# Designed miniproteins, single chains, continued (4), part 18

Each design is a single chain, and the fold is of that chain. pLDDT is the mean over its residues in the fold that is shown.

## One batch from the design tools (miniprotein)

Design m12600
Fold by ESMFold2-Fast:
Structure m12600 (fold): chain A 111 residues (1-111)
Amino acid sequence: SALRERLERELERVRDEALRARVLQLFEALAPLVPPEAQGALVDFLVAWALVQEGDKSAEPDLFTSALNLVKKAGEETTRKLIARLRELGEDELADVLERALAALKALLRE
């Protein structure tokens, strides 16, 4: 698929084979939970996380920004399902980033 090809191209920036394999596993587990319009944002989120795990400090702002974009496109209900699934998979740090992004967007909407 075009989305899988995009993910594989983005993962060329990730040097660790185990991190690349983990991103692919997480994408396969999470993509069915998100609407098609949010799947690109899911790719961006998982790639940004992998780059942060490799110590690319320039990717740290991208990780939170991609989480915000994913929450915006997926919505609150889907985001809560993603958080629960990530915790089941042992990805607590990723789940915490999505919880912070969800809280930030909800705070902005309370103006």
Scores: mean pLDDT 85

Design m12601
Fold by ESMFold2-Fast:
Structure m12601 (fold): chain A 92 residues (1-92)
Amino acid sequence: SELERLRREIARLIEELRKKAEEVLDPESYERVAALLERIRALLEAEDYAGALAAVAELRRFLDEIDAPAEVKRLADEIGRLLVEMAELVAA
């Protein structure tokens, strides 16, 4: 299933972002990122794609505020892109 493929890829990217954030961010910033990633995961489980996209936007804004490394921001952007693809596929 294309939906299952997207779900698996998003889950992989969430874990990759979490690990990279733990590696490069200070502990307080990491805890905030980890909480936002758990929120995104919970919203995806609830099939609340609009909520998940809003949570990714909040994550991306937070990463800008703390001037996070470009790689961390890129992973958040990639998660958002795949979430848009998933939302469009569900709407079709």
Scores: mean pLDDT 88

Design m12602
Fold by ESMFold2-Fast:
Structure m12602 (fold): chain A 90 residues (1-90)
Amino acid sequence: MATLKVIAEFDSKEDAEKAKKEIEKILKKYKAEDIEIEIDVDVEGKAKLIVIATFDTKETAENAKKEIEKVLKKFKPKKVKIEIIDVIEK
């Protein structure tokens, strides 16, 4: 089991919402479980997108990460942080 965490900062809420929709399609394609997606908008209208999703395998999470990185590049976010946390439960 592996948890994918994505944090991306956008100049507008609209860009964050579009990125969210594309990421949701990727997560569904890779059969992600326990999906949490939040968009935080500050007083200046800048948006932070936070995605947390769990996958059956680390390999599946890494493949999802690569597709998410390609999507995020299209929206030109100011900051992107993507982490995969391998939960050792066996």
Scores: mean pLDDT 79

Design m12603
Fold by ESMFold2-Fast:
Structure m12603 (fold): chain A 68 residues (1-68)
Amino acid sequence: SSMDQERNRERAEELIRRMREAAERGDLGSAIRAYREAKEVASKMSPEQAQEMLERAGRALSEGVRRV
């Protein structure tokens, strides 16, 4: 259980980083795909961590979309 929780946290952090970088370069397709994956991973985390991850993911995606 602990290993799955840590793996999900690591995966979510990686996906948020990928999404921010994709959004910053204007690659909305990659950003949206990473966001969807981040939401799926967040659903397997504690509510508090899921909320934090989804908030960060949403901000990264919104910033990218506003630049198109």
Scores: mean pLDDT 77

Design m12604
Fold by ESMFold2-Fast:
Structure m12604 (fold): chain A 85 residues (1-85)
Amino acid sequence: MEKLSEEEREEVRKLLEEGIKISIEIRKELGIKLATPFEFEKWLEQLEEALDGKAPLENVLALAEDAKKVIEASKKGLEEVIELA
């Protein structure tokens, strides 16, 4: 088992960062309680460790899939809140 290539790692990181940003925005709009910045920082540190190859490739891919689902769900929900139509 090998770590992700530099290109793959950057792509996964971008997806995770976008997912977090969109999730924060939708939670704010819907009035859902947000996690503290401290909790998000710890979660990002764990993701960076996984991306650096300290975790199995399967775990990193699972994190990327979760991020993609969060991004898709967040965009869908945010569109419903913003459009109100």
Scores: mean pLDDT 56

Design m12605
Fold by ESMFold2-Fast:
Structure m12605 (fold): chain A 68 residues (1-68)
Amino acid sequence: APPPSFEESVRTLLENLVASLRARGASPEQIIAVVERWTAHELSHETDPANRAVIRRVAAETIAEIRA
């Protein structure tokens, strides 16, 4: 099988993070705050514009799903 794309890797990581936080009893607001903090941290170290766009998009989609 081909290796997962960068987008698929970010999506899987965030899905696992959200699932882990829910299992610990975190509220939707707490989970969103963790995703936002993770996103800010990753963007502070990512220099590739394409990777930066993927991180922002997948994080925004993850937050939208939590809010739905």
Scores: mean pLDDT 88

Design m12606
Fold by ESMFold2-Fast:
Structure m12606 (fold): chain A 89 residues (1-89)
Amino acid sequence: MEEERRRRLLEEARRAVLEGLRLASTVDGVSPETVAGYFERAARLAEEAGDLEGAEYARQAAEAARNGDTQGLLRYGQQAIETLERALE
């Protein structure tokens, strides 16, 4: 995979996680499905970039969002960001 493409996918995945976390923590009345969608997008992008660990944490965050598990959502979202940032180094 071209390094530029891999970096772009990882950066897009990171932005999707950040947007999901922002919506969950700062916007009242947002749909759980909308929040989960951002984490699911992040998981697909991370998997395409070869970051399977980041993809798994993003999937866990999506599931937590659908289940109304705010603590799990924040925990897995932060783990996804940390993993994606390590992959970008």
Scores: mean pLDDT 84

Design m12607
Fold by ESMFold2-Fast:
Structure m12607 (fold): chain A 85 residues (1-85)
Amino acid sequence: SSLEQRREAARYAAESILEVGRWIDENMAELKKNIDEAGQTLDELTQLQKEGKLTPELAEQIGKEGTPATATVARSYKAQLLADS
């Protein structure tokens, strides 16, 4: 192959890696948002638990007001509260 053909193949390989990276970055932005919202819910539930104010019903209500990630965090706390009772 010519030098130009070899350089072209290398460029296509690099562009493929960049395309995958861009796809990851775009999907990671949504994941980061869900993680941040779940973290805020975790902090709220942890504070309520430390204050002795957290009930299974309150955990469920907090979970319903957020994203699927928020709902998952709230569900885990509700399950733990029910197991501890």
Scores: mean pLDDT 72

Design m12608
Fold by ESMFold2-Fast:
Structure m12608 (fold): chain A 58 residues (1-58)
Amino acid sequence: DIEKEIEELAKKNNGKLTFQQAVELAKKYGADIKKLIEAARKNNGFITVEEALEILKE
């Protein structure tokens, strides 16, 4: 369950994922890493839960 994994990672990182954590989920679930790169640049290297759900859940 990708949503559960996103929430668990976010709990460890004050409500957000690192870019590296998001990339590992994208590799596991076959999501578009290019969208993660764009989101991380906007958020100083982090991916918000909302962005992770949008990009990784598809």
Scores: mean pLDDT 79

Design m12609
Fold by ESMFold2-Fast:
Structure m12609 (fold): chain A 66 residues (1-66)
Amino acid sequence: AAAAKELQERRQKGFELTKKGSELLKQDKEAGKLYLLAGGLTFSDPEKAEEYKKKGEELAKKLAEA
């Protein structure tokens, strides 16, 4: 069912965001925190999760360019 696919994609996305956040937390606390928040909100508030993900990506990009 389409609903099962969407749920699986959300789980995968949340897991990847949480894993990335844990790694980033060692380099930049703010960037890591934003990814962890995005991962945690993927199930309860997917719109908010996308906002935090974008913010975390911007901070991670600045970190990579430094």
Scores: mean pLDDT 77

Design m12610
Fold by ESMFold2-Fast:
Structure m12610 (fold): chain A 95 residues (1-95)
Amino acid sequence: SSQEIITGMALAMVRHFVETDPEVAALAREVADMVEKGVPLEEIERWVNEKIKELDEQAKTASREESIKLIDTIAGLGYILLAARDDPEGLREIV
C-alpha cells in the first residue's frame, strides 16, 4: 500500500539522519523514549511541532550555514514524527 511505502521511506530517512546527524539522532532518541514510556501520540506531535517552530524561528536570524543545518534538523524531525505515528516499534529499533 502507499502508506507502507511512506512509512518505509520515513524509517529509511530516520536511519540516515541518526547515522549522519548527532542532533537529529538525539531528537530521535528522545521521541523513541517518549514512545517507550507510553506518551500519547498527540503529545509527541505537540512536542515535535514546538521544536520545529523554535528551530524555524532560529533559522530566520541565523547565518546561511547555520540556517541550512537548522532546516536539515527540521526535516529530520518531520521523518521522526511520521515514524513515531506509523511504526513506533521500527523507530525504537533504529535508535
Scores: mean pLDDT 87

Design m12611
Fold by ESMFold2-Fast:
Structure m12611 (fold): chain A 102 residues (1-102)
Amino acid sequence: MTIEEFYEKLKEIAEKILDDETFYEGVKELLSFLTGKEVKEVNFEDLVRLIEYLSHMLAKPVPPKPKNKEEAIELIKEYAEEVLELIKEYEEQFKLADKAEK
């Protein structure tokens, strides 16, 4: 997988996580992508680990462990939104350069 393909995949997954209907599908896909293993079920520990992965992707310190599943879901959505925004900014910069040169 190229770096560009990696960012495109992360963008797709982040968009799924931000949609309530596809939240768990996005979480499963991201965990499977990061671990290299198929994830069929998501428990509270999986959500906590995902927060740690997202913190590393955003170059942020790992936050305190969430108190419950609801708090974990909220943090994951906030971090997914930041990841999506960061990726979109990079894509816009490259697309603007491409339009100017092509």
Scores: mean pLDDT 75

Design m12612
Fold by ESMFold2-Fast:
Structure m12612 (fold): chain A 120 residues (1-120)
Amino acid sequence: SAEEIRKKVDELVELLKNMLKEIEKLVEEEDYKGALEVLKKKWDEMLEILDEILDLAKDDPELVKALLEGFEKLRELLGEIVEAIENKDKEKAKEYLKKAEEAVEEYKKRIEELLKEKEK
């Protein structure tokens, strides 16, 4: 149902926001190894939630497309964060963390708008 999808999307968004804040703290402390470990562990947890959302949305191609395209954009930004951390580029890592946080808010808004249109 749309309500179940919304709850799972909210769970995914909160997990993403919490991960980005934890990584930001570790990057500020220059704990680059810790930051990469958090990102890997939380990313695996997010993929599990995304799979649940995609199963709930499987009969809605437009919603599935929006979910996957938004998540791929987040994946690309997280890849840039990983590269910056591996290069110990604190300033670049912080820049991409900010972009990822903005992309998470945009992702949430887009999916919420699609769900509201389909419930009315």
Scores: mean pLDDT 85

Design m12613
Fold by ESMFold2-Fast:
Structure m12613 (fold): chain A 84 residues (1-84)
Amino acid sequence: MEEERRRVVEEGRKAVAEMQKTADRLISEGATPEEAQAALDEAQRKFGEIVDRMLRAGVPVEELKELGAEFGRAIDRLQAVADA
């Protein structure tokens, strides 16, 4: 059980890191507002799926809050491009 929770948390952290990397790439490549909005929508949907999986695995709310904060930073950056 604890090993399963750790695995799901590791997958979640990796997914958030990939979302941040995607935001960095899109911004550096000069993404259009439409591309940034599409990436934002996809990131929000994927993060929702990750949170659902973590909750089903019994991951504590404290771990979810930490990942949510990091995800929020990536969202803010993509939103800035989408609003441009």
Scores: mean pLDDT 78

Design m12614
Fold by ESMFold2-Fast:
Structure m12614 (fold): chain A 57 residues (1-57)
Amino acid sequence: FSAEERAEALRRVRAGEISLATGARILRVSRATVSALRRGEAEIPESLPETRALVEE
């Protein structure tokens, strides 16, 4: 997925329009990461290094 698609998915998840599972599939990250993003505790930028940069919880 492109960076813009990931940014859109992130906003949708945070807005509650997409479930955590759907957001995880689009963003290609763990469900725990998406859960943290929904709360605003771990914001994923367009670039995803995927090197434990995000909170597990």
Scores: mean pLDDT 62

Design m12615
Fold by ESMFold2-Fast:
Structure m12615 (fold): chain A 53 residues (1-53)
Amino acid sequence: SSKWQQLNQKSLQGDKKALDLDVDIGMLYIQYSVGMISKDQFDKQVKKLLSKL
């Protein structure tokens, strides 16, 4: 999505907010990969985090 592109570009520029969001999304991905949260919950939380951009 366009929000993913914005996150990637800002992160590459060293934007602290984007870097903090990358960490938060990474933690969600770990929780999803080990079965702690569902795919639907993961997608919903990622969308919520990306809306902060």
Scores: mean pLDDT 83

Design m12616
Fold by ESMFold2-Fast:
Structure m12616 (fold): chain A 79 residues (1-79)
Amino acid sequence: KPTPEEILALVEETLRYLNVPGVDEIVEKARPLLEAGDVEGFRKVLLEHAQKLLDEGRIEQATTVAVIANLAARILREN
């Protein structure tokens, strides 16, 4: 089963591959939350970033980040 660190690494790689801006800030904020077992805090960091992208008119990137946030949080909670 993937660890929280492995899930964060896959999220980082995926967002970088899709040219999402601000991935370093997401990872910096999300890592300590996942290390503390705060999956909901992790999900909210990603959703806040998605909202910022949406406010900037980056609709496709915002949607991608929001989908990844909810999927990653589900995997972390269910496994």
Scores: mean pLDDT 86

Design m12617
Fold by ESMFold2-Fast:
Order: C-alpha cells, then structure tokens, then sequence
Structure m12617 (fold): chain A 56 residues (1-56)
C-alpha cells in the first residue's frame, strides 16, 4: 500500500479529532516516515477533498 494513501487515511482521522493542519501534518510524518513538507501537502489535499465531498 502506498505511503501516501496511508497518510491520507491518518490525516482524515486526525482532522476529524480536531487537530490543526500543522498538528496533523507532524503526526502523519511521524507515523508514515514521510517528510513534513509532503505530510503538509497530504493534509491540505484531505482538507480540500473534504470541502468538495461532504459525507452527507
């Protein structure tokens, strides 16, 4: 499984718990081993995706 896909799932859970973008990115980086810069991009993508695709 791609590290990016795993990071997206972790980011969604952290954001759902009320973590900030920076907090979520740091935790994603630690859990997946991705650079913090990459983790920040993934967290932003998750935020953008969530705005477009409501759970409804």
Amino acid sequence: MDKIEKAKKIAKKLLDQGDSKDEAAKKVSKKTGLPLSTAKKIVQDVIDEGLKKSKS
Scores: mean pLDDT 77

Design m12618
Fold by ESMFold2-Fast:
Structure m12618 (fold): chain A 103 residues (1-103)
Amino acid sequence: DPLLERIRAISERLGLSPEQTAAILERVRKYLRDEDPRLTLLRVLIAAARLSGLITQEQADELLILLVELEAAGASPDEIAERLAERAREWGADELAELIRAL
């Protein structure tokens, strides 16, 4: 599964434990049929960034709220990714911003 392999690659890059990676994979499996794969990858990346310490829980919650609001407004996955990357960069989370843009 190419999407599951990308999720594993993100988790490995951010130094997540096997248990954290398994939790993310199980969470993603529940969304795979109901959401655009790029949006699912953005949710995974936000969760992985929080678990790895790149962002705080409050920042992760803010990015997830922004993602949901932009999706509800009809923004494309590429537009959502760019807006999330801009917000991460405003916080100094440059590594997260680059990872979002690489999706």
Scores: mean pLDDT 82

Design m12619
Fold by ESMFold2-Fast:
Structure m12619 (fold): chain A 81 residues (1-81)
Amino acid sequence: SAMEEEMAELGARVLRALRENLEWLIERAKSEAGKASFQQGLANLEALLQAAAPDAPLEERERVAGLELMRSVERRREELL
């Protein structure tokens, strides 16, 4: 549906921003512990993307994982409201 496509696009943008920020933090980390933490965060994100859509192009993995993220946020909000 159009709503699912919009949710997937929003979620994909969130995950891409997270990836870009983690890559930026890795490059500029001043401590080995900080760098290792950010590298683990990036590895966890990549594992999540691979699990969501195995062997798909990155953009498709981000859209599938992004839709799942947005659906998880919606469910969490319903549980809290």
Scores: mean pLDDT 85

Design m12620
Fold by ESMFold2-Fast:
Structure m12620 (fold): chain A 77 residues (1-77)
Amino acid sequence: MTPEELIKEADELYERGVKALEAGKPQEAIDLFRKAAELYEKALSIARQNGDTELAKKIEERLEEVSRLGTEAALKL
């Protein structure tokens, strides 16, 4: 998969995680955020290998947000 395809799939999982959190399903949200983080990390690895510093920065910002919401979901367990 291209980094862009990985980001798109991760974004979809992230959005599903947000909806699960809003629906009062923090465990489901955590599982979805974890899967999103795995795909973002894979995209980040490829972006770094390609020397795409701008794409890497954008992915790092997305990972920070996923981490923040994952922590918020964990506090609701």
Scores: mean pLDDT 86

Design m12621
Fold by ESMFold2-Fast:
Structure m12621 (fold): chain A 66 residues (1-66)
Amino acid sequence: SAEMQRAKEAVRKFLLSFLDVSEEELVAKARELPAGLREAIVRFVAREEDLSVETVRRALDELLAE
């Protein structure tokens, strides 16, 4: 869906800046994030982008599966 695509792009953009990594390193580095920090990131991105926490969490899970 368009909402899921927007959520994935927002999460990817946030993580690239937050972790200060290249796109090639992003998925591997993001997989190292502790669960508490992942949840904090999900809530932050959901608030900033006016998306549901559930949608952003699914987007992050899908990104980590790449």
Scores: mean pLDDT 83

Design m12622
Fold by ESMFold2-Fast:
Structure m12622 (fold): chain A 70 residues (1-70)
Amino acid sequence: SRAEVLAEVVAMLVDLGERTKTTDLETSQQLAKELEARIRALFDEAGITDVEVKIEVTERQIVVSGERRP
């Protein structure tokens, strides 16, 4: 279901947050880009076309932006 896919995405974002605590900035940014691609593929498989997720990583924080397409 849509709710199950969204819950899986939230779990993946939490895992990314933990992994980036012990990784350098360059590697953390690469992991974020790979995760964006995986989320896109999951949404495509589930028929979710109205949500886009972007992940920005800095040395101090991870910013996740969700956009709902009209």
Scores: mean pLDDT 78

Design m12623
Fold by ESMFold2-Fast:
Formats: C-alpha cells, sequence, structure tokens
Structure m12623 (fold): chain A 84 residues (1-84)
C-alpha cells in the first residue's frame, strides 16, 4: 500500500484513521504517540520535515517494539530531514 502523508496530514491524524491506513491499532497508537511527543516539545517543527520523518516511521513500523523506539526513530528522521 502506497502510504505517503504530509506533515500537516500527520498532525491531524487520529489513532482510528491511522489504524485504518496501516491495519494495526496498536502500531497506530505507538506511531502517533511518538509524533505528538515530538510536537509537544517542538511546536514550531517544520511540516515538511515532520512529513518526511513520519513517512520514514511508517515504512519502518514493523521494526518498532514500543513507543520509545518510535520516538527515537522519529527524532533521528526529523534531524536528517532538516539537515538535508
Amino acid sequence: MDISLSGEEARRLTTEELAAIIGDEEKARILLSALYAYLSDNPDASDEAVGAAFNELLKRADELKDANDAMKLFEEAYKRAVAA
């Protein structure tokens, strides 16, 4: 399934909407928890970089064990997107 979300779309996603897209409600909660935690600490985060980071998180969702792994991956992906 070709899933690509903008940063603005990612910011507005509910757990139910993301669960419908990826087919896994628990993964959806983990992914959105990581995104919302980052945005809470970084309210002025770039939508373009947020989109890029969240799409990388979606592609690597099967590698994630818990919310902490997701948060680390999101932060690393966001920093790479901003540096590019």
Scores: mean pLDDT 78

Design m12624
Fold by ESMFold2-Fast:
Structure m12624 (fold): chain A 74 residues (1-74)
Amino acid sequence: SDDAAYDAIIAQLRARGHDDSVAIIQQIRDTLGTRAGRRAGIIAMRRIDQGYSDDDIIDYMRRYQARMIAQAQA
């Protein structure tokens, strides 16, 4: 389920020490739903694996949240 997939991604991000990214992803989930939160988590994991810094990931997640909110309001 989307909930189980979301919970697994959050657990993995926390285990890797990305608690600040988790907080932003949880805000995305609360605002846009579990599917959006899961997608944000997957994107964060990919960027981590690509060697992006925590600051880069956080900036990306903030921009992603803003874009998704704007799209949801259109």
Scores: mean pLDDT 81

Design m12625
Fold by ESMFold2-Fast:
Structure m12625 (fold): chain A 94 residues (1-94)
Amino acid sequence: MKAEVRIEGLDGLEAEAMKLGAESIGGEAEVEYSEPARVVVRGLDEDRALGLAASGASRGGTVTVTFEDGTEVVVKGTAGARSVRDPLEAAMAV
């Protein structure tokens, strides 16, 4: 299943890093450089989309993942949340 990932609330440098990460795993990424910046990623499968969403949230972003069936998952960054794992490395693993 393909998914769209929308990441909001990042600064421009973190948005650029998310774009490069998304493209490296086969996604098609667009960045809107407003304050805060927004990143929209298309073409990822479900597992990669959720991994990217976790990475965006860990950077303080608010992430919405929309699946082809209309299901939405919202992941919010939390102040003081400790990442026990790099979600982007987990999504790119295999």
Scores: mean pLDDT 72

Design m12626
Fold by ESMFold2-Fast:
Structure m12626 (fold): chain A 107 residues (1-107)
Amino acid sequence: SREEARKHLERAKELLESGDPSKIGEAVRHLALALRDMPVEEVAELAKKLFELIQKHPETAPALVGIMAIEPDLAAKFFEAVALAYEKEGDTEKARYYRVQANVLKE
């Protein structure tokens, strides 16, 4: 439900704000659950921040890779959210790149 999706989004924010790399995987799972019932526009900034943390801590990437394998449509929405956040910041090259990644997942 929309209410459950908002609770997942809030939990993802709390986990991200903790600064603890061990919680990044749990944050990714909560954000993916939020994306089931929320538009990408509402999660774009959080998705970008979380993705940047995954890039800084590559050991956390398996959580996102797992979602890509099991729920590729949700992973595609995650990359669409990341692309939208970069577009809003004026980073059109990164926005284009991650939008392409989202389309590959939707094949």
Scores: mean pLDDT 82

Design m12627
Fold by ESMFold2-Fast:
Structure m12627 (fold): chain A 62 residues (1-62)
Amino acid sequence: MDASLKVIERIAEEAEKEGHTELAKRIRDQVAAAKAAEAAGDLRTARLHLYEASVLIAELLT
């Protein structure tokens, strides 16, 4: 999961650099929520937040 989080964070940085500031913020918010859920042992909620981040990344790529 750590490797996937690093990839998502890097995608958010590139999105912000390209002017997609609001999408980058939303992606980072989902990553932060996923990290918090994982730290609490709530792997299901962590996975849901990662899924939401992946949907936002798909929107960015469209």
Scores: mean pLDDT 79

Design m12628
Fold by ESMFold2-Fast:
Structure m12628 (fold): chain A 75 residues (1-75)
Amino acid sequence: MVEELAEKARAAIAAGDGEAMVEAIKELIKAAPAEEAARIVEELTREAALAAGAPEEEAEAAARAAGEMARRVAA
């Protein structure tokens, strides 16, 4: 299920569907262990930031911040 939720989030990002993306991420945080949820949220945030035109360094910083927050919420 975690892999399927991550795939759903990526599909939503590709489609520009913010509502579906947020829904998938929330479900993922609830369903996954804290560390796994954090890693996936980090990857998704990096992908979304880069797709929006952010520099790699900024995308990486945003991803790490989002992952850390997800780890706190899931724990």
Scores: mean pLDDT 77

Design m12629
Fold by ESMFold2-Fast:
Structure m12629 (fold): chain A 99 residues (1-99)
Amino acid sequence: LPDAEYLKQLLEQLKEKLANNDLEGVAEITIEMLLDLHPDTELSKEILELRKQGKSPLEILEEVAKKMGLSVEEVIDWVRKMLEGEKPEVLVKKVPPKL
């Protein structure tokens, strides 16, 4: 994860954008966190490809959420919880093997 100072700055920006109902700003911060948490993954490659196509941050976030089987609001909430340092308590769930 990035430095604590950087995470605090992102969380503050995310809260400010949410309070101002700035959906594009919220999407931009959410995408940057997804790239920071999962560099060089299939998800990160998809995000970068959509950016090359000239898609807006919100359009990119909508495509990412759709691929994850989540709503945009669920992805934003997940990133917010990660920035707040919430510990995922459910590590006992078995991840299905890739076939």
Scores: mean pLDDT 68

Design m12630
Fold by ESMFold2-Fast:
Structure m12630 (fold): chain A 99 residues (1-99)
Amino acid sequence: SLAEEILKLVKEGNFEEAKKLVKEALEKQLEERLKKEGLTLSESEQKQLEERIERSAERLVEAVKKMLFEGKKAVASSDPEKLLEALEIASAKTFLEEL
């Protein structure tokens, strides 16, 4: 599966290829949603979404890294930064499960 390939690339330290696959998956999910809803985006809206997808892909790869190295450790903290990290890890797990 695509999720297994992303996890393998992150485990191997190939973060750029993992990011590329995450970005492609996010772009495909967005395209399918827009098609179902019959939405047409302006050039400005397309650029904004492309920038958001790029940032989301970076965050998801980083969250997958933390998931593999730290697991549930972040969830046990009252530190706001570690709580945000736990939420990002949870979001990454949901994303991978939906692939």
Scores: mean pLDDT 70

Design m12631
Fold by ESMFold2-Fast:
Structure m12631 (fold): chain A 82 residues (1-82)
Amino acid sequence: AYVPFSKLSPKAKKVSARASITYYRNIADSPGAAKQLLKDFEIFAKKKNWSKEDKKTALNTFADEAENLGWTKEAAIFRKAA
């Protein structure tokens, strides 16, 4: 079933974004982690039939959580993709 990311609670958005970013950061360097997350995210969003609004909301949430973790390079990549 399709559930828009924009409809998730702020806590759910934060937890989901932080877990994803942390996972990729642990298995790749800074730019590689963000690029790989974006590739996987685009595949996921396509399978879920996400709207442009849903994708933009998710990418901005990833950027916000990357900034909170001090990962400014990853945050910039997510902001540009949004």
Scores: mean pLDDT 71

Design m12632
Fold by ESMFold2-Fast:
Structure m12632 (fold): chain A 80 residues (1-80)
Amino acid sequence: GDTFFLGQVERLERQFREIEESKQDTRTKLLYIESLRGMALIVRGVGRATGDLSPEAEKRLEELIRRLDRAAEEYERKVE
């Protein structure tokens, strides 16, 4: 149902903010971002497979995945 997937998207968005706001080092943040991206891809896959992913939830999830990809690329350059 839409309520479940929207709730998962909101939780993932919150976790991304918590990672960005944390005082963890760049390498640790990169690992957390990569883990969160994996979870976001699973949520998208399951939501699409069940047909329960609303347009709003899908739009927010795609935006989150794009932001996670950009954060990972930035942090990877810093970790080198």
Scores: mean pLDDT 84

Design m12633
Fold by ESMFold2-Fast:
Structure m12633 (fold): chain A 98 residues (1-98)
Amino acid sequence: EVNEKAKKVIEKALDIFSEAANRSKNRDLQVEFALAIIHLGVALLKKEIYPEDIDSVIRALQRAREAIEKHSDSPWAKETVERLKKAIEELEKLKDEM
């Protein structure tokens, strides 16, 4: 159950990055989004997700959030940052339940 919930949060984060990639024309942000998508995709390919996998995902989300904050203050960027913060909080809570 916790593993299934973690995968759903990671899937939502992938949707967030897919949407953000379509809204940003900044090359540096496009690279950061691609890196985040790769890290999240690797976690989703695992049969079982462990706390260390969640830590890797949280680090990827934190890095992407910081990149967005550095490069944009537009409404889409602020919304994306808030959604990523919520995803990080949900993953931290799920990790504590593992």
Scores: mean pLDDT 85

Design m12634
Fold by ESMFold2-Fast:
Structure m12634 (fold): chain A 82 residues (1-82)
Amino acid sequence: MLPSVEELAEALGRLLGVEPDAEISIEKAKEVLKELIDDPEMLKYALEKLEELMKELGKTETISVRELAEVLLEAMKKYLIN
């Protein structure tokens, strides 16, 4: 079963050594996605969703760990539920 956004944000926060509400650089967010996603198509989708979310939120330099968790969860829903 897929994790909730809150469970995934907490797990990512622990991995990064920060709180789920902490802001991280877009470069760090992309690095985390590359480390966690080994499938190149899933990674491409996650990076596209990250760009979409940044545009919707008006963010250019940073994203919260919770927002990164939302991106990762969307990629997991598309590629891991079958």
Scores: mean pLDDT 82

